# Ledger of designs, part 75: designed miniproteins, single chains

Each design is a single chain, and the fold is of that chain. pLDDT is the mean over its residues in the fold that is shown.

## One batch from the design tools (miniprotein)

Design m2762
Fold by ESMFold2-Fast:
Structure m2762 (fold): chain A 73 residues (1-73)
Amino acid sequence: MERERLREEAERTAEALRRLGMDEAAEKVLREAEELLENAEKLAKEHGLSEKELLRRAAEHLRGLAEKLEALL
């Protein structure tokens, strides 16, 4: 479920950015989330984390960003 959670939080963040008129930033968030998912195992090993832990932290970060952006709406 970690991969689904990251996608959900990325989509939530992108939606908030689009509602603020920041379409390019929304596309960047979605692109970076997919890049992270594609390279999750490698990136986790490079940072001394499990893939699950890396994805959890990334999703938590995006959730925090989404909440802050939604507060601007």
Scores: mean pLDDT 84

Design m2763
Fold by ESMFold2-Fast:
Structure m2763 (fold): chain A 58 residues (1-58)
Amino acid sequence: MEEKRKIAEESTKKLKELVDKGELTKEQAIQLAERDVESLGLPEEEKKELIEEAKKYL
């Protein structure tokens, strides 16, 4: 897996843990995941894929 994709995946995992602990709502975690993926500078298709994956995971 590419470095940037791995960073996005790890970030989503951490957000999921915060949701499970009650520190974040699912909606807040999704918004943070979207912002994080957007900051990676990936092509639009890759960003859409990672955001959809984050939504399913969260």
Scores: mean pLDDT 78

Design m2764
Fold by ESMFold2-Fast:
Structure m2764 (fold): chain A 66 residues (1-66)
Amino acid sequence: FPAASEPTAEQRERAERFLALLEQVQTLSEEDRQAIIEGLAVALKNPEARAHIDAGEAALRAQLAA
């Protein structure tokens, strides 16, 4: 199981979903994709950061729906 400093599987899954939405609105290199997934997975560990990431995901979905 991941240590307290590592993101959970749920947090990684959420980071991957966010990245998939982001890739629909901009082109990303493989290096950028990995950096974003790791950064988001770590950020999702923080309750304050989770709220901001949720808002960002909602904004990306709204942009794609428009």
Scores: mean pLDDT 71

Design m2765
Fold by ESMFold2-Fast:
Structure m2765 (fold): chain A 63 residues (1-63)
Amino acid sequence: SLELGKAYYEAGKRAFENGDYEKAIELFEKSLELFRQAGAPDDFINEVEEFLKKAKEALEKKK
């Protein structure tokens, strides 16, 4: 559902803010899956994809 996708996206952002990039990636990927299943607008999907990209880049730089 859209609401569940938003909940995962919000949780992912909190994980990202805490520097837990691995958890942020997991939560953002789950959010994307739920948004795609729910037929969410491209704006929602694009926003989560940008955060997922940032989280992956941050994890790579940390390791």
Scores: mean pLDDT 84

Design m2766
Fold by ESMFold2-Fast:
Structure m2766 (fold): chain A 71 residues (1-71)
Amino acid sequence: SSHLSAGVLLTAAGVQLIAARVAYEMGDKETALQALDGALELLNVAKEKDPSQKELIDKWIKEAEELRKEI
């Protein structure tokens, strides 16, 4: 559905994961949750577009879900 490549989606997801961690450390729970939700959406689309990256993507999804539970 998206015209973006898996590589672009993974880069965007990585940026969102960093943003989520920074927001969490700053106590900005709303921004952290928004960035995590964005990262998870991008990671799931990237996994559908490039299944060869599944192991890396599943690891990042797990890290994102673990951070989400701490918020």
Scores: mean pLDDT 85

Design m2767
Fold by ESMFold2-Fast:
Structure m2767 (fold): chain A 98 residues (1-98)
Amino acid sequence: GALELAKEALKLAKEAIKLAEAGDIEAAKEALDKAIALLREAAKLLADDPELVLEIEELVGLALLELGIGKIVGEEKEGLIKAAEKLIEAAKLIIDHL
């Protein structure tokens, strides 16, 4: 269900921060990509709550924006960490709602 997807996304987003801090940028990106995919699957299961879906998609959009900014300005590690923080917020929003 959406709760299990959100819990796994939370775990992956937290792991992405640890990987980014360790300098493993490629592994951090892979973890974030998986977290985003899980959050989007959770949002599809929550389609009966359009306001919650919008909040999830806004946080995912902000995460993607942080990744893009980090890449452009050469602060890719910082961008990954900020993106992961937005995905953690989205996952917690789902967990706290259910």
Scores: mean pLDDT 89

Design m2768
Fold by ESMFold2-Fast:
Structure m2768 (fold): chain A 61 residues (1-61)
Amino acid sequence: MSKEVAKIVGLILRAVGADIEGDREKALEYLDEAIELARSLKEKFPELPEFVEKVRRRIEA
């Protein structure tokens, strides 16, 4: 697994943790950072940005 993918997973876990603690704004900030990083990796992992965006939508809902 690449170091960049591991960083995205870490950001998603931080976002979920923030959402559970009631800090939705911080959760969305972590997910926005994860989306930007995922877009930079789209060449190797084309499905990764869509996956992170789906997680963001679930937290927003």
Scores: mean pLDDT 79

Design m2769
Fold by ESMFold2-Fast:
Structure m2769 (fold): chain A 70 residues (1-70)
Amino acid sequence: MEAIMAEAEAAMYEIKGAVYKLLGDLEKAKEAYEKAAELYREAAENSEDPEMRERAEALAEAALAAAEEL
């Protein structure tokens, strides 16, 4: 349950990051992507399903890459 909630919240922050990037607020975009990555890592750590863990880890890395590209 906690893993699913963290993944959902991470997805919301990823959307916020994309919106801030479109608005040109690179600082807030970076913070949002970094928060999304943190929450995806939390989802991976709390997941007992290997497939869910692998997906969450990949999403965390993608969010960090998005933050670094700003």
Scores: mean pLDDT 81

Design m2770
Fold by ESMFold2-Fast:
Formats: sequence, structure tokens, C-alpha cells
Structure m2770 (fold): chain A 66 residues (1-66)
Amino acid sequence: SNRELMYEVVEKLLDERGLSPEERERVFELVDRALEQLERLGVTDPAVIERVARSVVEHVVREAER
């Protein structure tokens, strides 16, 4: 499912980036919102799902650096 793919990509990126528990919570909050939007729009393309997952993680990392 889209959710399973998104969570697998996110978990891998979180491990690679070494994010804090607070940053991890923020990532999953945004991921859940993104998944709801993708499901509403009927998006099933794995490449789009992976791109969204990466964008969310990068956004949270950038917020934490500032």
C-alpha cells in the first residue's frame, strides 16, 4: 500500500539522518497529512510517494538546522 511504502522510505531516511525523537514525531505528523492528501487525490505512483517522503524528511531537517 501507499502507506507501507511511505513508512518504509521514511524509516530508512530517519535512520540515515539520525533525527531526534521530536523531529521524528514532526516527520510522521507531516507524512500522515501527506498520505491523506495523496489518498484523496488517488495518487498511486511509487515514485511520487517516495519523492513526497524525501521532501518531508528534508523539510524537517532544514527546520531543525535553523
Scores: mean pLDDT 80

Design m2771
Fold by ESMFold2-Fast:
Structure m2771 (fold): chain A 63 residues (1-63)
Amino acid sequence: TAASVEAMLRKAARDAIGLPAEESRAFLEQEAARVPPHLRVTVELETDADGKVVSARVTVEPA
């Protein structure tokens, strides 16, 4: 279900915090690739001055 996909991606976003931005983005893109094609996933990352992810946001919408 969409709710199950959202829960999975929220966990992935939480796990991405503290990683370098490039590594975090690659990880979240891999998780997003598991989403059914009728859903659209948007990944947004916010980094600190050291390039570490301090915030990760994942949005799941009907495509």
Scores: mean pLDDT 75

Design m2772
Fold by ESMFold2-Fast:
Structure m2772 (fold): chain A 71 residues (1-71)
Amino acid sequence: SKREEVVREIKELIRAGRYEEALELIDRAVEEGILDLEDLQEIGTMAAIEGADEVAAHVSELIEEIKKKEE
């Protein structure tokens, strides 16, 4: 699916150290409704493991925004 493809691309960008491109793709995919809370949690965990602190921090902020909107 497009969702699985986008998640894989984000993870590949993180592994390649291409954090600016990963952040741009994450933001676009969230805006388009492709990524949900579960996807962001998966990406955030992977980013933290890879030491991509900037990406992990940004994803954590997006998760907080989504949770706040659902309350």
Scores: mean pLDDT 85

Design m2773
Fold by ESMFold2-Fast:
Structure m2773 (fold): chain A 57 residues (1-57)
Amino acid sequence: MSPEEKKKKGKELLKQAAEAGKQGDVKKMEELFKKAMEISGMSPEEAGKLMGEISEA
């Protein structure tokens, strides 16, 4: 998988994490956030910033 594909997959998981957070499912949010970092290789800081941007969009 290319770095671009990994980033796309990570963004999709962060979107799911943001939705879980909106529903109050903190456990689901944390699991998806962690998986997004594992797949994309992004740092917790990068993932957190991107999830915040997704939540605002």
Scores: mean pLDDT 77

Design m2774
Fold by ESMFold2-Fast:
Formats: sequence, structure tokens, C-alpha cells
Structure m2774 (fold): chain A 88 residues (1-88)
Amino acid sequence: SAELKQVVASFLATVALSAADLGDIETARRLAERAAEIAREVLEEGHVLDDATLRQLERTARAMEEAGLTEVAEELREIIAESRRLRE
């Protein structure tokens, strides 16, 4: 379900942020990329991301950028922007 996918994406994004804080950059990248994939699936199914998920993805995108993971940070920001456009 889209609801479960949002919970999983938010959880993976949270763990990715923690991995980056610990200096495990490759784990952070992998988890953030998986979070982005699942969040995109929610949007492709015609749903928007809830505010809690959007806030977590924003925090994770910032952490990814600070860790030098620019591509996945931009991917997360694109997903956030797309979800906000669909809601507006």
C-alpha cells in the first residue's frame, strides 16, 4: 500500500541520515537511494507524500548534501518538489 511505502521510505531516510552522521557514507547513499525509489513509487501510484515523510526526506537530503552525496540529495529534493506540486 502507499501508506506502508511512505512509512518504509521515511524509515530508510531516517537510517540514511544516521549512517551519514556516523561517517558510513556508502550505507547512507544506498539507504537514501532506496528511500527515493520507494517515495517515487508512491507518487507514481497517484498519491502525495505526507508532511512527516516530506520533513524527513528534507532532513535526509541536507545530510546527504553535507556528506558530498549530491546526486541522491538532488533526487530527494526533486521528489519533495514533485509531491508538493501534486498537492498544490
Scores: mean pLDDT 88

Design m2775
Fold by ESMFold2-Fast:
Structure m2775 (fold): chain A 71 residues (1-71)
Amino acid sequence: MLTPLEMRILETLGKHGPLTARELAELLGQSQSTVSRHLRRLERRGLVLRDPVTGKYAVTVAGGKAYAEAL
């Protein structure tokens, strides 16, 4: 099940487009370490994808479905 912070991460990525862990932390009022930990968990589940060149995360189709199911 998605945590409330993971729901906010997926929503923020959906609204603002691809973002780094730092940009997400600033938008969510969270530490970068906390956001990075949750992004790694979401990435392991296939719910976000990281661009290795930019370091930006984007929501996958599976991530969008998981967000909708949790609403």
Scores: mean pLDDT 85

Design m2776
Fold by ESMFold2-Fast:
Structure m2776 (fold): chain A 61 residues (1-61)
Amino acid sequence: SQAEELLKQGNEAYRKKDFEEAVKHYKKALELDPSNLQSRLNLGEALEKMGKDEEAAKLYG
């Protein structure tokens, strides 16, 4: 699906340590599939890498 492709693009950006780009792709993936736990958790991790700990915490709770 398009959501799975966006998740893969986010994962590639995360591996390159481009956390801003990873967040953008993970947010788009989560918009298309709001129930996808992996997209939500990966978005949280990328936000933590950017120092946005409060935003990340909302995705885990």
Scores: mean pLDDT 84

Design m2778
Fold by ESMFold2-Fast:
Formats: sequence, structure tokens, C-alpha cells
Structure m2778 (fold): chain A 87 residues (1-87)
Amino acid sequence: MKEEIIELITELLKALVNKDYERADELAKKIEELLKKEKLDEEEQKKLVEEALERAGLKEAFEELDRLAASPPEGQERGRELLKKLL
């Protein structure tokens, strides 16, 4: 289960970097459903995000991530909102 969440967050990060906001929103919905089911605490959620950033090759560019995903189209903010909540 935690591995599945890491994989989904990794794909979410890649989608946001590529400005694929439709895919990012779909992935965010799946991640939210899994997080609700697992009832992970804030610290555990942060560790999953850190692992996903490393797998996506974005760990060193973490400070740039918000800028890369800062202005999604209206109605496609879900991926960005989830990422900001998990950070």
C-alpha cells in the first residue's frame, strides 16, 4: 500500500512538471482515496512525498516544484493542492 502511494505521487510529480494537469488531477484523486483508507499521519505522508521526489529526480529541485505547478487551469488545481498539503 505505501509503495502504491509512492508510485502514484511520483507520477503526480511528473505530470505536474510536464503540465499534464488532467492526469495530475486524476492521480490526486486516487492518492486522496488511498490516504483516507490508510489514515497515515502527517509525518508518514511527508516521508512518502520525499521518496516520490527522489524517484522522480526532483529531490534537489524541491524548492522549484511549487513554481513549476503554480498556475494550473481553473478546475485542474487538485493535483497542485494535494502536493502542497503533503509538503
Scores: mean pLDDT 72

Design m2779
Fold by ESMFold2-Fast:
Structure m2779 (fold): chain A 65 residues (1-65)
Amino acid sequence: AEELIEKGRELAAQGRYLEAAEYYRKALELDPSLVDEVDALAVEMLLTIDDPELRAQVAELLRHP
């Protein structure tokens, strides 16, 4: 699960927000105890996205697995 979070952070740093969200979601599916960490990272990522359409798509992925 930690490997998926690391990959997600790397993808977010590259501007690949949709892929980052998918990796964060998979990390939670494998280890639900990471919810607080993933939620914090997801909020940070959403706040850095300037494109409202992309932000909405990322938020939707985080809402539905």
Scores: mean pLDDT 76

Design m2780
Fold by ESMFold2-Fast:
Structure m2780 (fold): chain A 65 residues (1-65)
Amino acid sequence: SNLKKELLKLIGQILRLIGEIFDLELQLKTNPENAAALQAEIDALEAQQKALMTQMNQIDAQINA
């Protein structure tokens, strides 16, 4: 269904954000002098991830209704 295709697209976007967060967390461990700036970027990406996960859950609920 079209909803299932949209769900898979959102999953792909979430996985990309997880990868970006992971890379920034590695930078945070190696560059403590930049910790505040790196943490702000991580927080912004985590907020985006939560928004996409909410959309994913809404679509999943519609598929299983």
Scores: mean pLDDT 85

Design m2781
Fold by ESMFold2-Fast:
Structure m2781 (fold): chain A 98 residues (1-98)
Amino acid sequence: MKIKKASKEEIKKFLDEVMDRLVARINELTEKLKKEGKKIFDPENKELWDEIVDAAATLIQLAVLKSLLDNMSTEELIKQLKEFVEKNPLLKDVKIEE
């Protein structure tokens, strides 16, 4: 996404694409947990649960940001999105270009 020329519609599309990737990741981790046939709440599965929780928390934060699209300027949305992506280790591969 090119930041300086992004419309609210382009920001919404970008958020939808990132959120879809997180939903796919949560589903992948959940299926992995099911396939191992172990007690899902056992301490051995803590790392897998931590990844699911982190992905879910990121998804909630992006959903909140998306809900603010009508209440914030495009410039403020881009600034918050850039800071959020830069600070979130699950989004390190997401590139926002100026």
Scores: mean pLDDT 75

Design m2782
Fold by ESMFold2-Fast:
Structure m2782 (fold): chain A 78 residues (1-78)
Amino acid sequence: SKEIQKAAEELRKKLSKTYSERQVNAAVDAFVMMLTLDASPEQVRAWLAREYPELSEAEIDEIVALAKREAERFLAEK
């Protein structure tokens, strides 16, 4: 949806201030997967490990947790 695309773009802008381009891409991909595919954190984690093999296990765990918080925030907004 346009709303998810807009939220993903705003998340990208926010994270780009602190995280690397690859970490930002991973977080945005995770966020979109959770919202569009209703993907579990475990499914997202497995996908990220495959698509971003350069990211450490700790970085992937942080990204999944961050994406989950942002997805929950998006769904709670009126």
Scores: mean pLDDT 86

Design m2783
Fold by ESMFold2-Fast:
Structure m2783 (fold): chain A 97 residues (1-97)
Amino acid sequence: ADEYRFKGNEAYNKGDYDTAIEYYEKALEIDPTDVQALYNLGLAYRKKGDLEKAKEYFEKAVELSPDNFLAQAGLADVYRELGETEKADEWEAKARA
């Protein structure tokens, strides 16, 4: 999983979000519980404007790791972009707790 996640990170940093998504999905095929890959996949989908998929992957990351501040903050950001201000505020508060 680490090799694919690393390649995904390289693609993400270059702004190649489609390639980043492909590599993060391959990481999750090897380890479906890779919270970092789930979080990074959420970030990549958010950068592409696919807010529903970004939300799905951040929710999966939080489900596996409820105290993951980055995943909680990512979920808050997606709710804010969707106009769901109350949910965004709730998740932002959890990320700062």
Scores: mean pLDDT 84

Design m2784
Fold by ESMFold2-Fast:
Structure m2784 (fold): chain A 101 residues (1-101)
Amino acid sequence: MYIEKAKKALEEGDEKKAEEYAKKAIEEAEKLYKEGKYKEAAKLYKEAAEIFYELGKYQEAAKALKKALDAALEAEDYKLIEEMQPLGDKISDKQIEEAEK
């Protein structure tokens, strides 16, 4: 999975590779969504959003999280939606901070 490669790159401080692998993970999640694998797509979008957040790419993190929420809703996985609320709050707070700079 590209998401595991993104996490490894992030841990190694390779910000560019982490972003490249996170983008590939989004492509994998899009394929899962089209195949009707909504819960798997939601989890992968969420993990990609977490990587973008750690990279300071808050707009990309917000877009990935929205796709994760849309996929979780299609899966009727309300527990996963609840689990994503803290990440959504963190991303929103950072977008507000960046808009004020």
Scores: mean pLDDT 85

Design m2785
Fold by ESMFold2-Fast:
Structure m2785 (fold): chain A 68 residues (1-68)
Amino acid sequence: MSEALLLEAEAGVYEVAAAVYKLLAKDYEKALEYYRKALELYRKAGDEEGARVLEEEIKELEEKLKES
């Protein structure tokens, strides 16, 4: 396993945790925190597509937090 694959695996774990907080707990602050951690890891791994998807999720959650 390369370092990039390990970073992508870690990013996936944080992404799942963020989704759980968003969908089940409706804790958008924790969801945002974990999506940001996943984004950082995808960027380090060079996964531009994964990073792009998370950038959109982060933008949506930031807007929801601003409205709450």
Scores: mean pLDDT 81

Design m2786
Fold by ESMFold2-Fast:
Structure m2786 (fold): chain A 69 residues (1-69)
Amino acid sequence: SGVEEAIRLLEEARELARDNPILQGLVEKAIELLKEGRIEEAKEVLENGISLSTDPELKRLLEEALKKL
């Protein structure tokens, strides 16, 4: 499903964000919300993460995860 693919991409994003505790926390929150079925709230958290991301690879993973939802 799109949710499972999004979670997989976000697990990768979490590893990339290990040196940025704010972004790592946002990614972890998005994963938690998706596992709870709270899709619209997860989308809001992802959009905030994208706007705060300066790393092009991290931003790409967050954008791809959002597209799967």
Scores: mean pLDDT 87

Design m2787
Fold by ESMFold2-Fast:
Structure m2787 (fold): chain A 78 residues (1-78)
Amino acid sequence: LSPLELAILEVLSKHGPLTAAQLAELLGVSRSTVRRTLARLAERGLVERIQSAADPRRVFYALTPAGAAALRAAREAA
């Protein structure tokens, strides 16, 4: 995992489901960088994309069990 991928997984682990905009604010990176990184993490099954039925403009990302396991493994390897 890249440093940004690890940071995203750690933030999601601590704060629960968040939008790409909220992750960008918390991490001090652009929304486009966060979106690209989230797409890679979702492709790997480490985060899931959740679209709100009440507000279709809101897309949340949540840590998966596989993402939590990858985060723990990365912390142990460091």
Scores: mean pLDDT 83

Design m2788
Fold by ESMFold2-Fast:
Structure m2788 (fold): chain A 85 residues (1-85)
Amino acid sequence: DEEIRRRIRELEELAELYRRLAELAREEGAEAAAEFFGRLAELYERKLELLRRYYEEGEISEEELERELRELDEEAERLLEEVRL
C-alpha cells in the first residue's frame, strides 16, 4: 500500500522538521517557539503511531483511528490559534 507508506513518510518528515525547529528555538533562547514546535512535533509523532497501529499492526479499529485523529487535529488547531495571538 504505497499511498499509506507515503503518508507515513510525510508525517515522519514533519515530525522531524518540527523537532529540529524546537531544538533550534531552544538554542536561541526562544522558549515560546521551542514549546510550540515541540508540541507540534509530538502531535505528528502521535499521528504516526496511530497510523502505524492501524495500517501495519491492525491493533485499533477504524472508528478508534478516526476518533483519535480528530482529537489530534483539534489539538493542532488549538495550538495554531494560540500562535495567532
Scores: mean pLDDT 79

Design m2789
Fold by ESMFold2-Fast:
Structure m2789 (fold): chain A 64 residues (1-64)
Amino acid sequence: SEELKQQAIEYAKQGKLYEAYEKIKELSELGAPPELVQEAADSVAKEGGIPTSELGKAAYEDKK
């Protein structure tokens, strides 16, 4: 949903990449279109200052 995308972006703006990534995963698990999931991932990565391809790695490094 659009709501989960906005929550992910807000977490990324706060430097909480792990929480942002968990919201993107939640969006995917709810059956959101791949286009919306990709848009959310790109937005979160942009706020984090990283390439989208590095987002998962950076999120799990932030958790630790």
Scores: mean pLDDT 79

Design m2790
Fold by ESMFold2-Fast:
Structure m2790 (fold): chain A 78 residues (1-78)
Amino acid sequence: MSEEEKKLLKELEELIEQATKAIEAGDLEKAFEYLGKIFDLVRKMYETLPKEKVEKILKEIEPKFEELAEKLKELHAK
């Protein structure tokens, strides 16, 4: 991946990690804030990068999205 792709991947990973931690802490306001930032970043990536590059970044981060989805399911169960 290019340096730009690596930078965006790292930023996306950090936001997902923060959202997951906020969910674990029961801080729903902060969790929703980070989820909003994740969506905004993905939208910005599609506006500034070729679709192929965005898809590569999203594929790389897929395991982190899986972890986030798992935590959201756990929150619903409680």
Scores: mean pLDDT 78

Design m2791
Fold by ESMFold2-Fast:
Structure m2791 (fold): chain A 69 residues (1-69)
Amino acid sequence: SKEEARVTARGIVDSPTPERAAEAARRAVAQGFDPEELIRALEELRRETTDPEKIERAEAAIRAVKEAS
């Protein structure tokens, strides 16, 4: 669901590193999350965030989801 994707995306962006965010994103897709829905949620969080580290984690996660699709 959209709400589940948003909760998952928040957890991914809160990962300690871009590498851990990418791993979490790949795991979410492997567990059955819709890649397009997850990308939309991650892009939304990226737009709302001014923290460069969180932006980097969101970008790493988005790239990982696109590669896993």
Scores: mean pLDDT 84

Design m2792
Fold by ESMFold2-Fast:
Structure m2792 (fold): chain A 77 residues (1-77)
Amino acid sequence: SAAEESLRGARRAAELAREFLAKLGEEVTSEEFRIDGDVAIVVLKGEKAEATIEAKGELAEVEITIDGKTYKVVSRV
């Protein structure tokens, strides 16, 4: 289903976002998960970093904010 596809995408993108944050020296201390229709949303928070992942079907949008700087990536998952 579309929701299952979005869930797989969100989990994969969240794993990649955690790896990216770890390379920058940031540990994820909280993770929040929600579903809004066909969109799966994961929010990862650390001490000085936050990542928001929105996955719809095979596409995941990742927004990472670290020390006031925002990075946006769109990827197929």
Scores: mean pLDDT 81

Design m2793
Fold by ESMFold2-Fast:
Structure m2793 (fold): chain A 90 residues (1-90)
Amino acid sequence: SMQRQQSFNQMVNSVNNSVNYVQQNNPSYTQQADNSGNNIINAGGGSMQNGINQMMNFGDTLQSDPSTQSSGDYTIDMTNNTQNYINQQI
């Protein structure tokens, strides 16, 4: 239970960092980033892997648009860091 709580907290922190980065660098995506962050956290509460998968999908979506590519790269990097942390806890 403790390791699961730590993994979930790490995911929430990474999602919040990604959402903040997107909102600061792409203000027109503020609502989309907020909605995506909430969906990722909600999914992660039920299944950590589903949360990670949704976070990666969000990053991929941002990376596919030249105007948000840097935010996508940041989100993908945070997703990989979160996955590595979770794998280390198990």
Scores: mean pLDDT 84

Design m2794
Fold by ESMFold2-Fast:
Formats: structure tokens, sequence, C-alpha cells
Structure m2794 (fold): chain A 118 residues (1-118)
């Protein structure tokens, strides 16, 4: 879709940071499998940044696609789906780390509410 050509290093760093925060939040909730999945995505994005090649950019795009797919698959409510969209947009725009962390916390809070309602 050409997004791999539009990814700058700042956006890839923002997605890596988001994946790291997600891994920490899910680990704190006792969801070790999801925490490990987000940690793998973070590690792949950091490796792609260090590579700097066209192949590295393609791997970054693929890792971001997996992150978005994983977040979408885990969304249980409209509030979670909206939070995923806002988080993806913020990372694409290389928003400040504090904003990314707030958006991750909003997603986790929406998921806690959805799980409590189930």
Amino acid sequence: MGLEELLDDASVEAFAYAAGVLAERYAARGDDELAAAFQRIRDELEAALADGSEAGRRRAYEAIARLVELLGAEARSPEEAAAVGLLVQAAMEAAPRAEIERLVDAFVAAREAALAAA
C-alpha cells in the first residue's frame, strides 16, 4: 500500500515505544502471551531502525501491520476500536511519548471495562 515508503524513523520509533508500553501494561495485568507478542514487535521495530535498509523499512511496515492486527483482534468494544485508531494515528504522526503512553492507557482501560462487562 506504499506506507512502507512513507514511514520515517520517527514514526517507527513511536510504534516501537507504543509496543513497549503495551508489553509493560499487559505484563502488569498477567497477560504474559500478549506482553511477549508486543515485546517481539518492539524488538523487530528497533532492529529495523538499526538496519536502515529498504528491507529494514519493509520489516518495520510488516511489524506495524501485525501490531495493528493484534490490537484490532483484541478489541472487544467500540471504545477499544476507537482507542486503537487514535493510537495508530498518534504513532504515524510521531506524537510525543507522553501522548502515546496516555493513548495506550486509554486502550487498556477500555479493555478492562469490556472484560468486566463480559
Scores: mean pLDDT 79

Design m2795
Fold by ESMFold2-Fast:
Structure m2795 (fold): chain A 91 residues (1-91)
Amino acid sequence: DEAERARELAERSSVEAAILAAAVALSLGDYELARAYAEGALAVDPENDAALALLAEAYARLGDTEAARAYAARIRDPELRARMEALIAAA
């Protein structure tokens, strides 16, 4: 199915681009932009650990510790989850 293949490729590319954009925004201190890109990635791939981690960090930097913890708790990789929980606790 050509339509299914095109959709899968477009979804992968859009998620990867959004994750990169969110990471860059975080490194620049633009936490609102980082949140927007991470939310965009999560809208396409709702269980993406990288998107969840970036969104958790963005919320922690914005001072929304409750939202940050909620997104961190959804991370399936226990090492990444522990890192995000430690970052949120330090914020």
Scores: mean pLDDT 85

Design m2796
Fold by ESMFold2-Fast:
Structure m2796 (fold): chain A 55 residues (1-55)
Amino acid sequence: MELNAQLIGAAGRGDTEAMRALIAQGADKEEAIELARRLLPPELAERVVARIESL
């Protein structure tokens, strides 16, 4: 299950309920942050990272 990719998607749309559910299911916050920084444009990566770190 690609929980980290789903967490990035939820963070990108600002869906905090989905983000919490994915973390509860075992999504790795640190790995998702690293993946977001590699795959997303810098401005979007900053927003996604900030949202994940706020949880």
Scores: mean pLDDT 81

Design m2797
Fold by ESMFold2-Fast:
Structure m2797 (fold): chain A 73 residues (1-73)
Amino acid sequence: GAAELARKAGELATKAKTLEEAKKAAELALKAAELAGSERGIELAKKGLEAKTAEEAAGYAGSAAGLAYLAAQ
């Protein structure tokens, strides 16, 4: 469910070393946030997808994943 997807997105964000890896984490975080109904999670995940650096994308993806996880509880 949404909580499982959010945990996976958070793990990917933590381990991301490239912009592409971080954006994959942000895509998964977006799906988790949409399933959990986290409006702020959706906004942050979208910012992660538009980020220009791996650090920015991973940061937004991790934050979005955390918000999605909390909303899924």
Scores: mean pLDDT 88

Design m2798
Fold by ESMFold2-Fast:
Structure m2798 (fold): chain A 61 residues (1-61)
Amino acid sequence: SAMEEELRRAEELARERMGELSEAQQKEVKRLLTLAQTAVAQGDEATARAYIARVREILEA
């Protein structure tokens, strides 16, 4: 699905940029990605999109 592709892109960006983040930011990104994965699996696209957006905001700062 389009949301599974968006999640995959966010996970790829997180892998690329993880070493540039503080320990607190790394923990938050991992938490948000886990929540996004659960939301995608449950078909909750709105919740998944919100968590993915928050991950992108941290990674693009």
Scores: mean pLDDT 85

